# Designed miniproteins, single chains, continued (2), part 76

Each design is a single chain, and the fold is of that chain. pLDDT is the mean over its residues in the fold that is shown.

## One batch from the design tools (miniprotein)

Design m6631
Fold by ESMFold2-Fast:
Structure m6631 (fold): chain A 64 residues (1-64)
Amino acid sequence: NAAVEAARKKGEESAKKGPQYAFDLAREASDLPDAAAQQAVLDGVKPVILEHAGRPGREAARAL
């Protein structure tokens, strides 16, 4: 899915600038009105957040 791939790439680029950028993007996705759009963004950023976040962040990412 192109939307998921674009979201993943955006998440990876955000993580290169710092973990705060990846978390900001995930938080922004939570405000989307459409559940499918939320899921696409979260699927893209989830691997990046899991890699950079400590234990609490990994637990939060699993819930996404």
Scores: mean pLDDT 61

Design m6632
Fold by ESMFold2-Fast:
Structure m6632 (fold): chain A 100 residues (1-100)
Amino acid sequence: SENIKKLFNELSEKYNLDEQTKNNAWTLFSELENNPLITPEQFSNPNLAIGSPYLLAVALYYYSQSKKEKVSAKEFADRFEVEQEHIEAIVKELEELSGE
């Protein structure tokens, strides 16, 4: 969605994310949208399945799915091996930027 890309760009500007982190997070998010059953080892670049680009991608994917259906941040955290509170913090920022 163009709206999610716009929100991610606004988030990236607010937190002064470098272009590599921003591009890597968006690439991983796109892979998650195209293959919802993908595991970290199956990403086109598995080395990105760690750290802040990965966390941002998981949070963006959770946010995208939450607009379509009821999803659990705990289930996403468990599946993607990230902390639930980190997903929730990023999603809160996206909601504030979207005027939600």
Scores: mean pLDDT 78

Design m6633
Fold by ESMFold2-Fast:
Structure m6633 (fold): chain A 113 residues (1-113)
Amino acid sequence: MSNVEELLDELIELLRDFLKENPDLDPEAKESIEEAIELLEEMRERLLNSKNPKEEEEGAKRRLRGLVTELESLLTNLSEVGKNPELAKKYLEKIKELVKKYLPDMELDEIVG
């Protein structure tokens, strides 16, 4: 198993849990997270079926970087204006920790925290 495949599985579970814990989530935010889950599942299937998983991983890393940035922006917004800001912050930190754990070289150098 690649670190990217494990990260994809963990992110999918994390986002599904977030949806379950936030039944009152705004429809647009819910759709964005559901779309992210679908994209993560597609990336996972491509990596699993690839004949050259290492080359596929580099493409997946680049795409995943964009998706993680979008998810971090969404969760940051929900942490400020959502019905449960502390829960959104908790999930934002979990996403950051997963990315750092499985893909340490993928940390968003462009986002000064």
Scores: mean pLDDT 76

Design m6634
Fold by ESMFold2-Fast:
Structure m6634 (fold): chain A 79 residues (1-79)
Amino acid sequence: AIDVTDVPLRADEVAALVERRARLELEQLKKAGIEVDEAAVEAELQAARDYIAAHAGQTFVVDAQVLRTLEALEAELAA
């Protein structure tokens, strides 16, 4: 069964998660033969970093499904 549980993360943990997600999604799109504007992706990623830095004193809540999706993508790309 798919379980949804809120996971509290620190700002540095969320920053690492955002970087990991962006890298895996970009690799998945390239593997599928989809051209990606990497400059636009980097701009969005920088905006996310700035947002996280502005809220560094707060706890972020992330769905466990996000982590599971990243693990699945990482396993698929490693194969």
Scores: mean pLDDT 72

Design m6635
Fold by ESMFold2-Fast:
Structure m6635 (fold): chain A 79 residues (1-79)
Amino acid sequence: MSEEEARELAERIVRGVADALAAGVPAETLIDVVTLELQRLGVPVEEARRAAREAVEAVANGDLEKAIEILTRAILRAS
């Protein structure tokens, strides 16, 4: 997977998380969803859970760029 493709995927995931948080979906539910998506992309479960938690927390704190960078890095390491 290219860095551009990984970043586009990360941006899509982050947008979905931001929309879901705004709609009142609990952060813990979104951490589970993002963890599963990262595992489907080949990220090992422990790294996926860590990246998902850090990314969802960053989105909740309004730091979308940080969330995108966290997910992009995790996806690229799995490629």
Scores: mean pLDDT 87

Design m6636
Fold by ESMFold2-Fast:
Structure m6636 (fold): chain A 87 residues (1-87)
Amino acid sequence: MTPEEIGFLNRAGRIFKVAKEEFGVETIDEMLALSDEELERIAKKTGLTPEQVREILERAKERGWTPEELLAAYKSDEEAVREVLAL
């Protein structure tokens, strides 16, 4: 993957995690079906605009990334802390 594709995959994973935690969505299609207000809430939590969130999700769908791949690509701050403490 190119560095830009890795960046998109990580952002898509973060968006998916937030959407799953806040709205119980399980697929990219469900995330794209969220209202503008719900996308704005995800954008606020991820430090993005609603337009950027939609663009990232549309690109993830175009690339055929699965929810499992998106979650595997994203490491939360809690997971990063756990890894450091395990060292």
Scores: mean pLDDT 71

Design m6637
Fold by ESMFold2-Fast:
Structure m6637 (fold): chain A 70 residues (1-70)
Amino acid sequence: MSLTEQHYKALEVLKKMTEEAEKLKKEGKLTDDQMQQFASLMLQVDNKIFRGEPIDVDDVEKRLQDILDS
C-alpha cells in the first residue's frame, strides 16, 4: 500500500470511529476518560499523517475500538 493510500484509509477509519464515538456519547455510554483517550489517539494519527509517517491502519482501528469498548 502506498503512503497516500495508507493515509486515506486512516482518515476513513477516523471518520467512521468518530461517528461511532458521537453515537455512544449521545447515548450516555461514553465516559470523559474514554473521550480524552480517543481524542489523544486521533491527534497522534493526524500528526503522523502531517509528518508523512507510515500508519498501521488496522492497529489504529483496533486501538480506537478498544477505547470505545472499555
Scores: mean pLDDT 82

Design m6638
Fold by ESMFold2-Fast:
Structure m6638 (fold): chain A 55 residues (1-55)
Amino acid sequence: SSEDEQLQFQYSLAHYLLEHDSSLSPRERAALAAIAARLQAKADERGVTLVVPPL
């Protein structure tokens, strides 16, 4: 579904930024980690397994 595709995209982007964006402050890092955790919780509620593809 489009919602599941959107969840996957947002999750992949959050993880990409956490891994590759060295300019992020500790506060920005914590915010992105919280976003990723919330996306994972939404996916769990929907029965969707999120993956972190190589980008």
Scores: mean pLDDT 83

Design m6639
Fold by ESMFold2-Fast:
Structure m6639 (fold): chain A 73 residues (1-73)
Amino acid sequence: PSFKATLTFEDGSVYDALVTLHKDGKKVTIYIPEFNEVYEGEILEKIDEKTFRVELTSRKTGKKVLATVKLLE
């Protein structure tokens, strides 16, 4: 399923995002409309029912970043 979310990067920047949780419960795909960028992610830690710490890989650049996803739905 896909959810509206906020994505917070390690530098404290926050973006609106669309998050697809994969059926395995371990992977996410995150789309940031502001930049038209897609990240493939692994869930590192479930903080609560709607908040996850993730390692994201940019589909465009291959760069890895850490972020926190908070689902809004």
Scores: mean pLDDT 83

Design m6640
Fold by ESMFold2-Fast:
Structure m6640 (fold): chain A 81 residues (1-81)
Amino acid sequence: VEELANSLSPTEKKVLLAMGEAGGPASVEQLAKLTGLPKSTVSRAVRRLEERGLVARDEATGLYYLTPLGSKVLKALLEKE
């Protein structure tokens, strides 16, 4: 868990924290507003987090949500703040 948290880029960390703040499934647009980052930057970070198994996409809504592993990594990041 901590190994995964430490391997994340600063952008990936910001997006993961924003997903925690959203409190549920979130769009790339919502995550861009929460992070203050461009939508293209957030989209790339979300895809990398999905590849890591930290987020998943709901096909019906197109929204992204934290996996159980993603929630554990988010908790590790919050414990360091």
Scores: mean pLDDT 78

Design m6641
Fold by ESMFold2-Fast:
Structure m6641 (fold): chain A 90 residues (1-90)
Amino acid sequence: SLTEEIFKTLSDEEGYEQLLKVLQYTRDQAEKQGDTELAQLSQQAISLAEQAKQAIDQGDLEKAKQLSQQLSVLLQEISKRAEELGAKNL
């Protein structure tokens, strides 16, 4: 479910850009709060999203789905940690 939603988001240009914006904001807020772990996880999610988008653009749908699944797991971890910062809108 979440993996399929992420794959759809990455396949849409506006959705992809919005996801990157949210992750960049989360990274910057984590750095501000001294949460180096959340900042690193957010940066890893940005990298995975960029790699998945590249795989989609190249037509490598199997790789794109695998990367979207990895991103899904990482986004769940980021969401849990971001709650500790009081950031209710991830």
Scores: mean pLDDT 83

Design m6642
Fold by ESMFold2-Fast:
Structure m6642 (fold): chain A 69 residues (1-69)
Amino acid sequence: SMEEQIQALVKEAAARLAKAKTREEMEAILEELRSRLDAVTDQSDAAQVAEVETILGVFEHEARELWEK
């Protein structure tokens, strides 16, 4: 299901982000996550687009906190 695919992508991205050492690695992880989430969601469905943006917003915030330390 789409939900299971999203959950798997989120878990993989979180694990990779926790091990990332540079801002460039974190940016690459976020770009890959966006691309993969877009591939499993319908961009014409406002609710699905909002869910993807919410997920990406959380990861962008976490990445920023990590590279600022």
Scores: mean pLDDT 81

Design m6643
Fold by ESMFold2-Fast:
Structure m6643 (fold): chain A 61 residues (1-61)
Amino acid sequence: MISIEEMLEEAEYGLSNTDDPENLKGLRDVLEELLAAADDPEVKARLQRLIEEVDKKLAEV
């Protein structure tokens, strides 16, 4: 029921508002699944960017 754009916005919000490693790992898994299902290059680029930001945060905790 949630569009890919809404899921991206929620992921961006979650990433900006959490530093909990468990939440970050869960977010990363969701982003990887969305990336595998996405066909739009712009959406793929945004998802890859978010995964990189999650990995950066995970490296700091």
Scores: mean pLDDT 77

Design m6644
Fold by ESMFold2-Fast:
Structure m6644 (fold): chain A 68 residues (1-68)
Amino acid sequence: MPIEELIELLDSPDPETRLEALETLIKEHAEEVKELLKTNKKFQDAVLRLLTDPDPRVVEAARRLASL
């Protein structure tokens, strides 16, 4: 799945969809994610929201993504 579609899925109302998108970003797009975390303020903002997500699995996946 293209990285742009995965980033859109991070805003899904379904926690399973958000979790799957985070896991796929970590597994398949780690290098691009590292660059976006350093250079893209919109992406940084999305990750910060996910760190406060009501689903603890989403929070843990977001923490793993943020530490890439």
Scores: mean pLDDT 86

Design m6645
Fold by ESMFold2-Fast:
Structure m6645 (fold): chain A 100 residues (1-100)
Amino acid sequence: MSKENKKKLAESYGGLGNAYFNLGKYEEAIKAYEEALKIYKELDDKLGELRSYRGIGNAYYKLGKYEEAIKAYDEALKIDPDNEELLKSKKDAEEALKEL
């Protein structure tokens, strides 16, 4: 498969993940984002990896799986450590976890 075709496939999985997320189908969203993540890692597409980890973290947060959400946000923060949205999302998940 060409690099361009792989990128389009990853973008399609990312879009599918977003569609499932918007429908409240968070487990299906995670699976779609994980398929996108695999392809972005093969391509060494750090921005695609970041977006995929953010989507996975957000979906785990919606499922109340805060430890898994934090793990996904930490992987995204390794790529962009100063990302204010990711830092806030991680803090929100850490605060939610403390209430359990």
Scores: mean pLDDT 91

Design m6646
Fold by ESMFold2-Fast:
Structure m6646 (fold): chain A 89 residues (1-89)
Amino acid sequence: MEDEKRFEEQMKKFSDDLNKLNAEHEEQIKKLEEEVRKAYQTSEDLGKEKAKMLEKKREEGQKEIEDLIQSREEWLNEFTAESKAKYEA
């Protein structure tokens, strides 16, 4: 059985998913950062409110990325174990 294709397809999926999450979160964060900058120029209180929203969005994005990285590491560990079992023959 050829594992190379399975490895490549799964790694590509993880890479594509990670790139998509990063791009979507970076765009949302950039928009919120611009809103925070404008808000602070208008009033400190408004700036603080927008900054709190930005912080929450950063935390959510970071967790999603960490969850995906963890899933990738778990898959790699399982793949490595399966590969080792094949070399016992």
Scores: mean pLDDT 79

Design m6647
Fold by ESMFold2-Fast:
Structure m6647 (fold): chain A 78 residues (1-78)
Amino acid sequence: SARVEEAVKKALEDLEGTEKWIESLDLPEEVKKKLFEALEKARKKIEEASKLEDPEEALQAILQAAGELQAVLAETLP
């Protein structure tokens, strides 16, 4: 449980850092909106992963959420 709790905490902290970074960028509003929507989706998935009883399933869900966010960032950023 402690490992999952730490992973969730770190993942949420990473999302907060990414959100602040995106907010600081001079990007078109549509691009920022898409990125913020991806961040919100990742956050919800990480929060749901924190409710899983199996530590391995929880950690995999966190990694999948992070991977999906990275894919959107790579697709959306120039």
Scores: mean pLDDT 83

Design m6648
Fold by ESMFold2-Fast:
Structure m6648 (fold): chain A 89 residues (1-89)
Amino acid sequence: PVTTLLATRTMPVFPGEEAVLTAERKYEDAEIVGRAQSLATGVVEPMDITVVGKKAVARSRTMARYAALLSEQSGKPQLVRLTLEEVLE
């Protein structure tokens, strides 16, 4: 399979916020895969993908909650790297 990077973003996640990344799809038949990674721990979680026309919207409730928990423990916002990829056979 050929994997193409559509978008990547590093952002702080605060309690009550969502980790969201949006990108334009290149192919209608390709699988869209979203990953959210904690830069503090390296933990990677899949993102929920919603397609709106030619755009893919990736959200992570799991990573947002995880980052919020780490933020509460450390007293600092936690950085998360979001990656949206398109996978062709």
Scores: mean pLDDT 77

Design m6649
Fold by ESMFold2-Fast:
Structure m6649 (fold): chain A 66 residues (1-66)
Amino acid sequence: SSDEESKKKVADSIKRNGEKAGLKEEGEKYAEKVLNAKTPTELTSIALRFIGDLIDYELAKRAAEA
């Protein structure tokens, strides 16, 4: 189904972006949450929270480099 395909694509994207950012374990946890999401709204909420965590991590990293 399209829902299963969407979950798989989002989960795979989260894993790749998490690994690239140095947040492999966090990315894997968010990917698991996405695969267990019951609605499109829940899936979107999980994905947005992951993006927020990536932004926070990148900002913290930049602050540490300054």
Scores: mean pLDDT 82

Design m6650
Fold by ESMFold2-Fast:
Structure m6650 (fold): chain A 60 residues (1-60)
Amino acid sequence: SEVEKLKRKIEVLREQLKTADELAKRATQLGNQSAAEAAERVSENLRKQIAELEKKIKEL
């Protein structure tokens, strides 16, 4: 179903988000603020993509 396809996409994006969040955390621990900010921007974009897909599911 369309809902199942969207849920699979969300799961892939959530795994990518987990990786980006860990990279941001590690960069912060090492004092690398530019790397932390770059990883946080990736995380923000992934969260926006997840929210859009979740919105699509609610509208089905």
Scores: mean pLDDT 88

Design m6651
Fold by ESMFold2-Fast:
Structure m6651 (fold): chain A 73 residues (1-73)
Amino acid sequence: SAEELFEEILSRRKLRPGETEKDLIIEALEELALTTRVSKAELYALGKKYGISKATVDRIYAAARAFHDLLGL
């Protein structure tokens, strides 16, 4: 599931110097959206669970879709 894939991504990511936990979560959502065919609804659900705003999730989803469209995916 999207939740299981997201937990896997989070489990292998580490905080970098100067990075917040929110930044780490955003980077994990970006990786999930770029590397999988996760739906906007699934990204919203994960964002809500982890305290990320809908506006931030919308930006992540839009960027991932643009990237997939450029690659013909």
Scores: mean pLDDT 82

Design m6652
Fold by ESMFold2-Fast:
Structure m6652 (fold): chain A 110 residues (1-110)
Amino acid sequence: NKEEILKKIEEILRELLPLIEDDKKLAEKRKEFFEKEKDPYLLRLVNEGLLLIEREIIINGKSAEEALEIALKWIRDKILNNEPLLSSEEVYKLLIEINEKKYNVTVKTE
């Protein structure tokens, strides 16, 4: 059920949003969620949603709420259109861009 998945993703991402700037607490809550949730597709959506939120905040200077709305729209469009989520390459590139901006370092992509 696409609408049920979308509702669950929004609820989870909204719960995690206050922790987005607290790497330790976010990691602890993410671990708890991964231990509890058995749906690998839902887990992937949460991980990619959080990555998109961090991109919008760190790279594009958006507020946490604006970043959440952008991530939720992207997820909704992908689910409703049966489009593929982020590839491993896209996830890796986003992680590099975010870490380079966040820590002011240069990371090699290969």
Scores: mean pLDDT 78

Design m6653
Fold by ESMFold2-Fast:
Structure m6653 (fold): chain A 90 residues (1-90)
Amino acid sequence: MTDEEIDKIADIVVETMREIAPLTPEQEAEVRKLVRDTIKSLTEAGVDLKTAAGIAVEEVAQYLYRKGILTREQAEEFIEKATKKVEEYL
């Protein structure tokens, strides 16, 4: 697994978020970091990239929902759309 693949997954996640709700540059950076840290931690523990990416999408949705950036419905829509786009890339 390369840093380039993780960065592409982070890009897909952020682009999908922009379709659902606007983020500040600082919030986009936090999301990218969460995706990178989650995937890196899981893959270092022996989890495959596809599974790690799916978990990262759900972690992002939960984080944004807890911060009040997304409603529950927006978080669910984000998970569905981001998971589909990530699976199409992988």
Scores: mean pLDDT 84

Design m6654
Fold by ESMFold2-Fast:
Structure m6654 (fold): chain A 99 residues (1-99)
Amino acid sequence: YSERELLQAQIEALSQGVVIRTPEEAKEFLDRQDQIRQNQQNLLDRYSNTSPENQRLRDQIDDLTRQARETLPTLNEEEQKKLAEEFRRQVEALEQKIL
């Protein structure tokens, strides 16, 4: 995994209360997340949940992830936890709108 993929995995893991320290752990975490996303996508496709509103909500999640990724390398461990809590809250709020 590249440094970008490692940072992405760290942000996603922190939102779930998990700390990733190695690229190997990041790979395992991302592989699990990809499987979950594929299963969710299959369900959404089955129920025709491809509205422009859902795409907009996913774009907002992507923007939040990008911002967190840019910020994460400049933060200490305590600040990373605060970012993870804020990020998790925002993502959960957006995901609840995707039905």
Scores: mean pLDDT 67

Design m6655
Fold by ESMFold2-Fast:
Structure m6655 (fold): chain A 81 residues (1-81)
Amino acid sequence: MDEVIELLKKAKEALDSGNYDEAIQLLEEAIRLVEEKYGDSPEAKLAISLLGYAIDAVREGNRELAKKYLDEAIEIVEKMK
């Protein structure tokens, strides 16, 4: 399984359990891996932006919005493989 997809799924589980600090850490690591693995492609930039929006939503306490951005980022990363 793609390491990025694994991190994003773990972040979603952390959000479901209310472990927001862990979710943010996993999302930040996923951003780093997307940059390392896929570079500056338009799809990578979009995925990174969506993951950044998910982090912001977590910090604002908006779990539903964070999950929406995370699910959108997962779909983009899956299309890049």
Scores: mean pLDDT 83

Design m6656
Fold by ESMFold2-Fast:
Structure m6656 (fold): chain A 71 residues (1-71)
Amino acid sequence: MKPKISVREVGGVTVVSWEHPEFGEGTVLTPIAPENAEVEFDEEKNELIVTDKKTGKKYVAKPEDAFAKLA
């Protein structure tokens, strides 16, 4: 099941929040500006993937993570 994902800006960076029926609510901070953030969820790995369209860098977070890590 795919989580409900919302994206917001805090202090010029992208914050991604999700609501999953089994994992609850999570919020992940990324260093990516909102206009450059592409957000997707990998259901097989249970990972949130945020791509910086400006640099091509991908940041990955699991539901329990507070910060996304460079992949």
Scores: mean pLDDT 73

Design m6657
Fold by ESMFold2-Fast:
Structure m6657 (fold): chain A 96 residues (1-96)
Amino acid sequence: MLSEEEKEQIREELEKDPSLSEEEKEEILNSEPEELARIAARRSVERAPREAVLEGLRKLVKELDKLDPEQQKLARAMVEEAARLLEDEELLEALK
């Protein structure tokens, strides 16, 4: 669950993204944590090199079993959204 302090930190990070409007930033901050993870994945795919995004996601999948259930849920949502956008079937299969 996001505390007010965690929301403030996320807001500061979102302020550094020039592609987001103020209205979009507020929508992100009011989203469920899983939806926030999916939005972060979409932005990473759009702005970062494909290979760097895929490497990060593979590392996240490898560490998945070491995360608590809430963190696993967020990590899975992020990986699934990014893999779908990148059309990486191998990464999607790794989540099964």
Scores: mean pLDDT 69

Design m6658
Fold by ESMFold2-Fast:
Structure m6658 (fold): chain A 123 residues (1-123)
Amino acid sequence: REKSLARLQNMIAMLQDTLDYAQQLLDDLSRQAQRLKSLDSSVSPQLDALLQQQQEIVQRIQELLQKAKDALDQVDNLSQSEVDSFVSQIQRELDELMTQLLQLKSQLQQLTAQVQKQQQAQL
């Protein structure tokens, strides 16, 4: 039971840290998107799509955090095997979301480089 409690607490801490990181990236992306739109309005649809995808990632991490907290509240009713399976499932979902987050960051960097290059070519 102590092992189950520790595993769920560690998962909650990891999810909270990941949520804080994802929220910071969303705030940075939002500011960068406004600047890029000011330089080249043609990239607005792509930037809006990236912002939407980043917001969805933040929401999914929040949902995983809530599921982990709910599991912690029910830990006395869960076997060690059930906790291990649950933590493994949350870890897989988190890994997928982190992969998506890195892809969005890469796409933003590509759009930023494209806009900067186009602005330089117009001078």
Scores: mean pLDDT 83

Design m6659
Fold by ESMFold2-Fast:
Parts: C-alpha cells; sequence; structure tokens
Structure m6659 (fold): chain A 92 residues (1-92)
C-alpha cells in the first residue's frame, strides 16, 4: 500500500543517513538494494502516489548526502541517487 511504502522509505532514509554518518559503504549498498525494491513496488500505485513517494525518496537521499562527512561516501551516495532517480523516471 501507499502508506506501507511511505513508512518503508522513511525507515530506509533514516538507515541511509546513519550509514552515511558512520561511513558504512556496505550498509549504504544494502539500503539502496531495498530502495530499488520499493521503486518497483511504487510502479503498482497511481501516478500521483508514485510522484509523492519519488519526492520523499529524493528528500531522504539529500538528507543522507548532507550527513556524509567522507567525500568517497558522498560520491557513492550520489551515484546511487542518480541510479534510483533514473529508475523512478522510467516509463514502463
Amino acid sequence: SFEELKEKIEELGEKLTEAARNNDLEAIEETFKELEKVVEEMKKLSKEEQEELANLIGDELLRAMSAATDPEVAAKLREYAERIGKKAREVI
């Protein structure tokens, strides 16, 4: 459901921000794999709900990037963010 995916995105966003703060590249990678699954689930929702959740993902990614103190971690987060953004904008 929309509400379940929204809660999942918020949980993953918090996990991603903590991983970024701790320079935990493995946790960042695992969290992005979960976000990719959320993006696939989102495709079953209305276009309006997809746009709302995509904006939430964007906000959570920006928060995680701002928490990263290591340039390598920040760069990796940006790479993953670009990949997620591309997948979210794909028309099936």
Scores: mean pLDDT 81

Design m6660
Fold by ESMFold2-Fast:
Structure m6660 (fold): chain A 85 residues (1-85)
Amino acid sequence: SRADAIAGLRLLLEAAEEVYKETGDPRMRKLAEKLAQILEALENDAPQSEIDALLQEASALWKSLSPELRALFVERAGELAAEAA
């Protein structure tokens, strides 16, 4: 559901913010900003074309991260998901 998608994005945003606090890496800050934009677009029922464009930008940012940053992000997201359960 859209509510589940919003909940999932909030968790991913929190994970990105935590990794940014831990590392200070500006790419992680940019990913957090993009996830926040996607969350706002979903909450405001933005056109799918706008959401798709933001997702493409988020995908490009994700691919620009080092393998180490991606691994840390996945680890933090998993920890937050476990805490939320």
Scores: mean pLDDT 87

Design m6661
Fold by ESMFold2-Fast:
Structure m6661 (fold): chain A 102 residues (1-102)
Amino acid sequence: SQEAFERAKELVREMFEKYSELFPEVPRESLDEILEQVLEGTESVEQLAERVETLFKMRKLAAEVSVELGEEQGRKELEALKKFEPIFQKTLNKLNELAKQS
């Protein structure tokens, strides 16, 4: 339903705001660009959930690689992602429930 999709987009926006609070070193413009790319070209709750999950996994992998290379920013981002993971998982669970209603 369109209502479920609008609610899903709102949940994703709320999720990005929470990540910004945990890792304020990421420029707002960069987060806004990523959010826009995630929301643009997505036409269903299922597609949105898949994009959000892929983004989280890719960001975590990139942070882990940065830590292996001895980069301090990578360590900070990995720590922020670990704190963010419960918030991400709750959002993903809500998106999957909304997808069942569509």
Scores: mean pLDDT 84

Design m6662
Fold by ESMFold2-Fast:
Structure m6662 (fold): chain A 83 residues (1-83)
Amino acid sequence: MSAEELREGVAGLRALMDRYAALAEAAGRPDLAAEIRALADRYTGEVEAALRAGDVAAAEAAFRAGEEAIAPLVKEALEAAAA
């Protein structure tokens, strides 16, 4: 992944997580919405910090870790919305 692809990925992840957090809130799960936002902020911050340091490999690792950490919360938000 290039630094530009990672910046685009971060922007896309933020937008997507805002939507899932809003979905969780609408489903009566403000706790889940807060957790989604907190993890998104943490991992996007780690990617941006690594990119500022010129460490693309660390930025890629942080982005992948963020996707893996956020995936179960996305599933939980979808399940809450379906109930």
Scores: mean pLDDT 83

Design m6663
Fold by ESMFold2-Fast:
Structure m6663 (fold): chain A 104 residues (1-104)
Amino acid sequence: SDEIRRAAADRILEIALEASREISKVNSDLGEQFHANVGGAISAGLAAGASVREIEARVLAEADRQRDAALADPSGAEAARIIERAGERIAEVGREAAARLEAA
């Protein structure tokens, strides 16, 4: 369902925006990078007509890259923790959306 896909993408974007704000409180550059790259992954997935699971996979792959970049920064441990927590929430949204699509 396009409605379920759109709602899931909107929820993933909301989680990513909340995470970018929290990251920006500890490191503004990491917060901007997270916002740009994860937001870009969501937009690219939607434009390509990707499934919710494909959007989830793209976003989680980008979150993993951003976490690794944060861990390379001496001040990045808290940012990495915020990214990991956001990834868990995004994966939950993807699972719930997939279950709803199978039930429809």
Scores: mean pLDDT 83

Design m6664
Fold by ESMFold2-Fast:
Order: sequence, then structure tokens, then C-alpha cells
Structure m6664 (fold): chain A 63 residues (1-63)
Amino acid sequence: SEVEKEIERVVKSYKNSPTLADMVRSVEELVRIAERVGKEEVIAFLEKMGAKDLAATLEFLLA
């Protein structure tokens, strides 16, 4: 799906982030996606992708 492709791109960007600021920007993008499509969908895709730290971060931020 489009959402899966969008999340995959952000996760790749996060993994290749040269600075903490770039990592934070990727987390902000994931929050925006979650606000649009629902946090459960985004967290499920992050878990499927093996991005456990990002999934936990979103669960905390969107609790």
C-alpha cells in the first residue's frame, strides 16, 4: 500500500541518519503518518519491518 511504502522510506531514512536531529525528523514524519492513518496501522507496519525501537517510540509518544 501507499502507507507501507511511505513508512518504509522513513525507516530507511532513519537507519541512514547521520545526526540525532535527522533521526528526530524521521520520528516526526512517522507521527504525522500516524495522525493521518491511525497509530495502530503505523506501529503494526514498524513491527513487521523489524523497527522495534521506532514502534516503541510511537507507542510512547501517542499514548
Scores: mean pLDDT 83

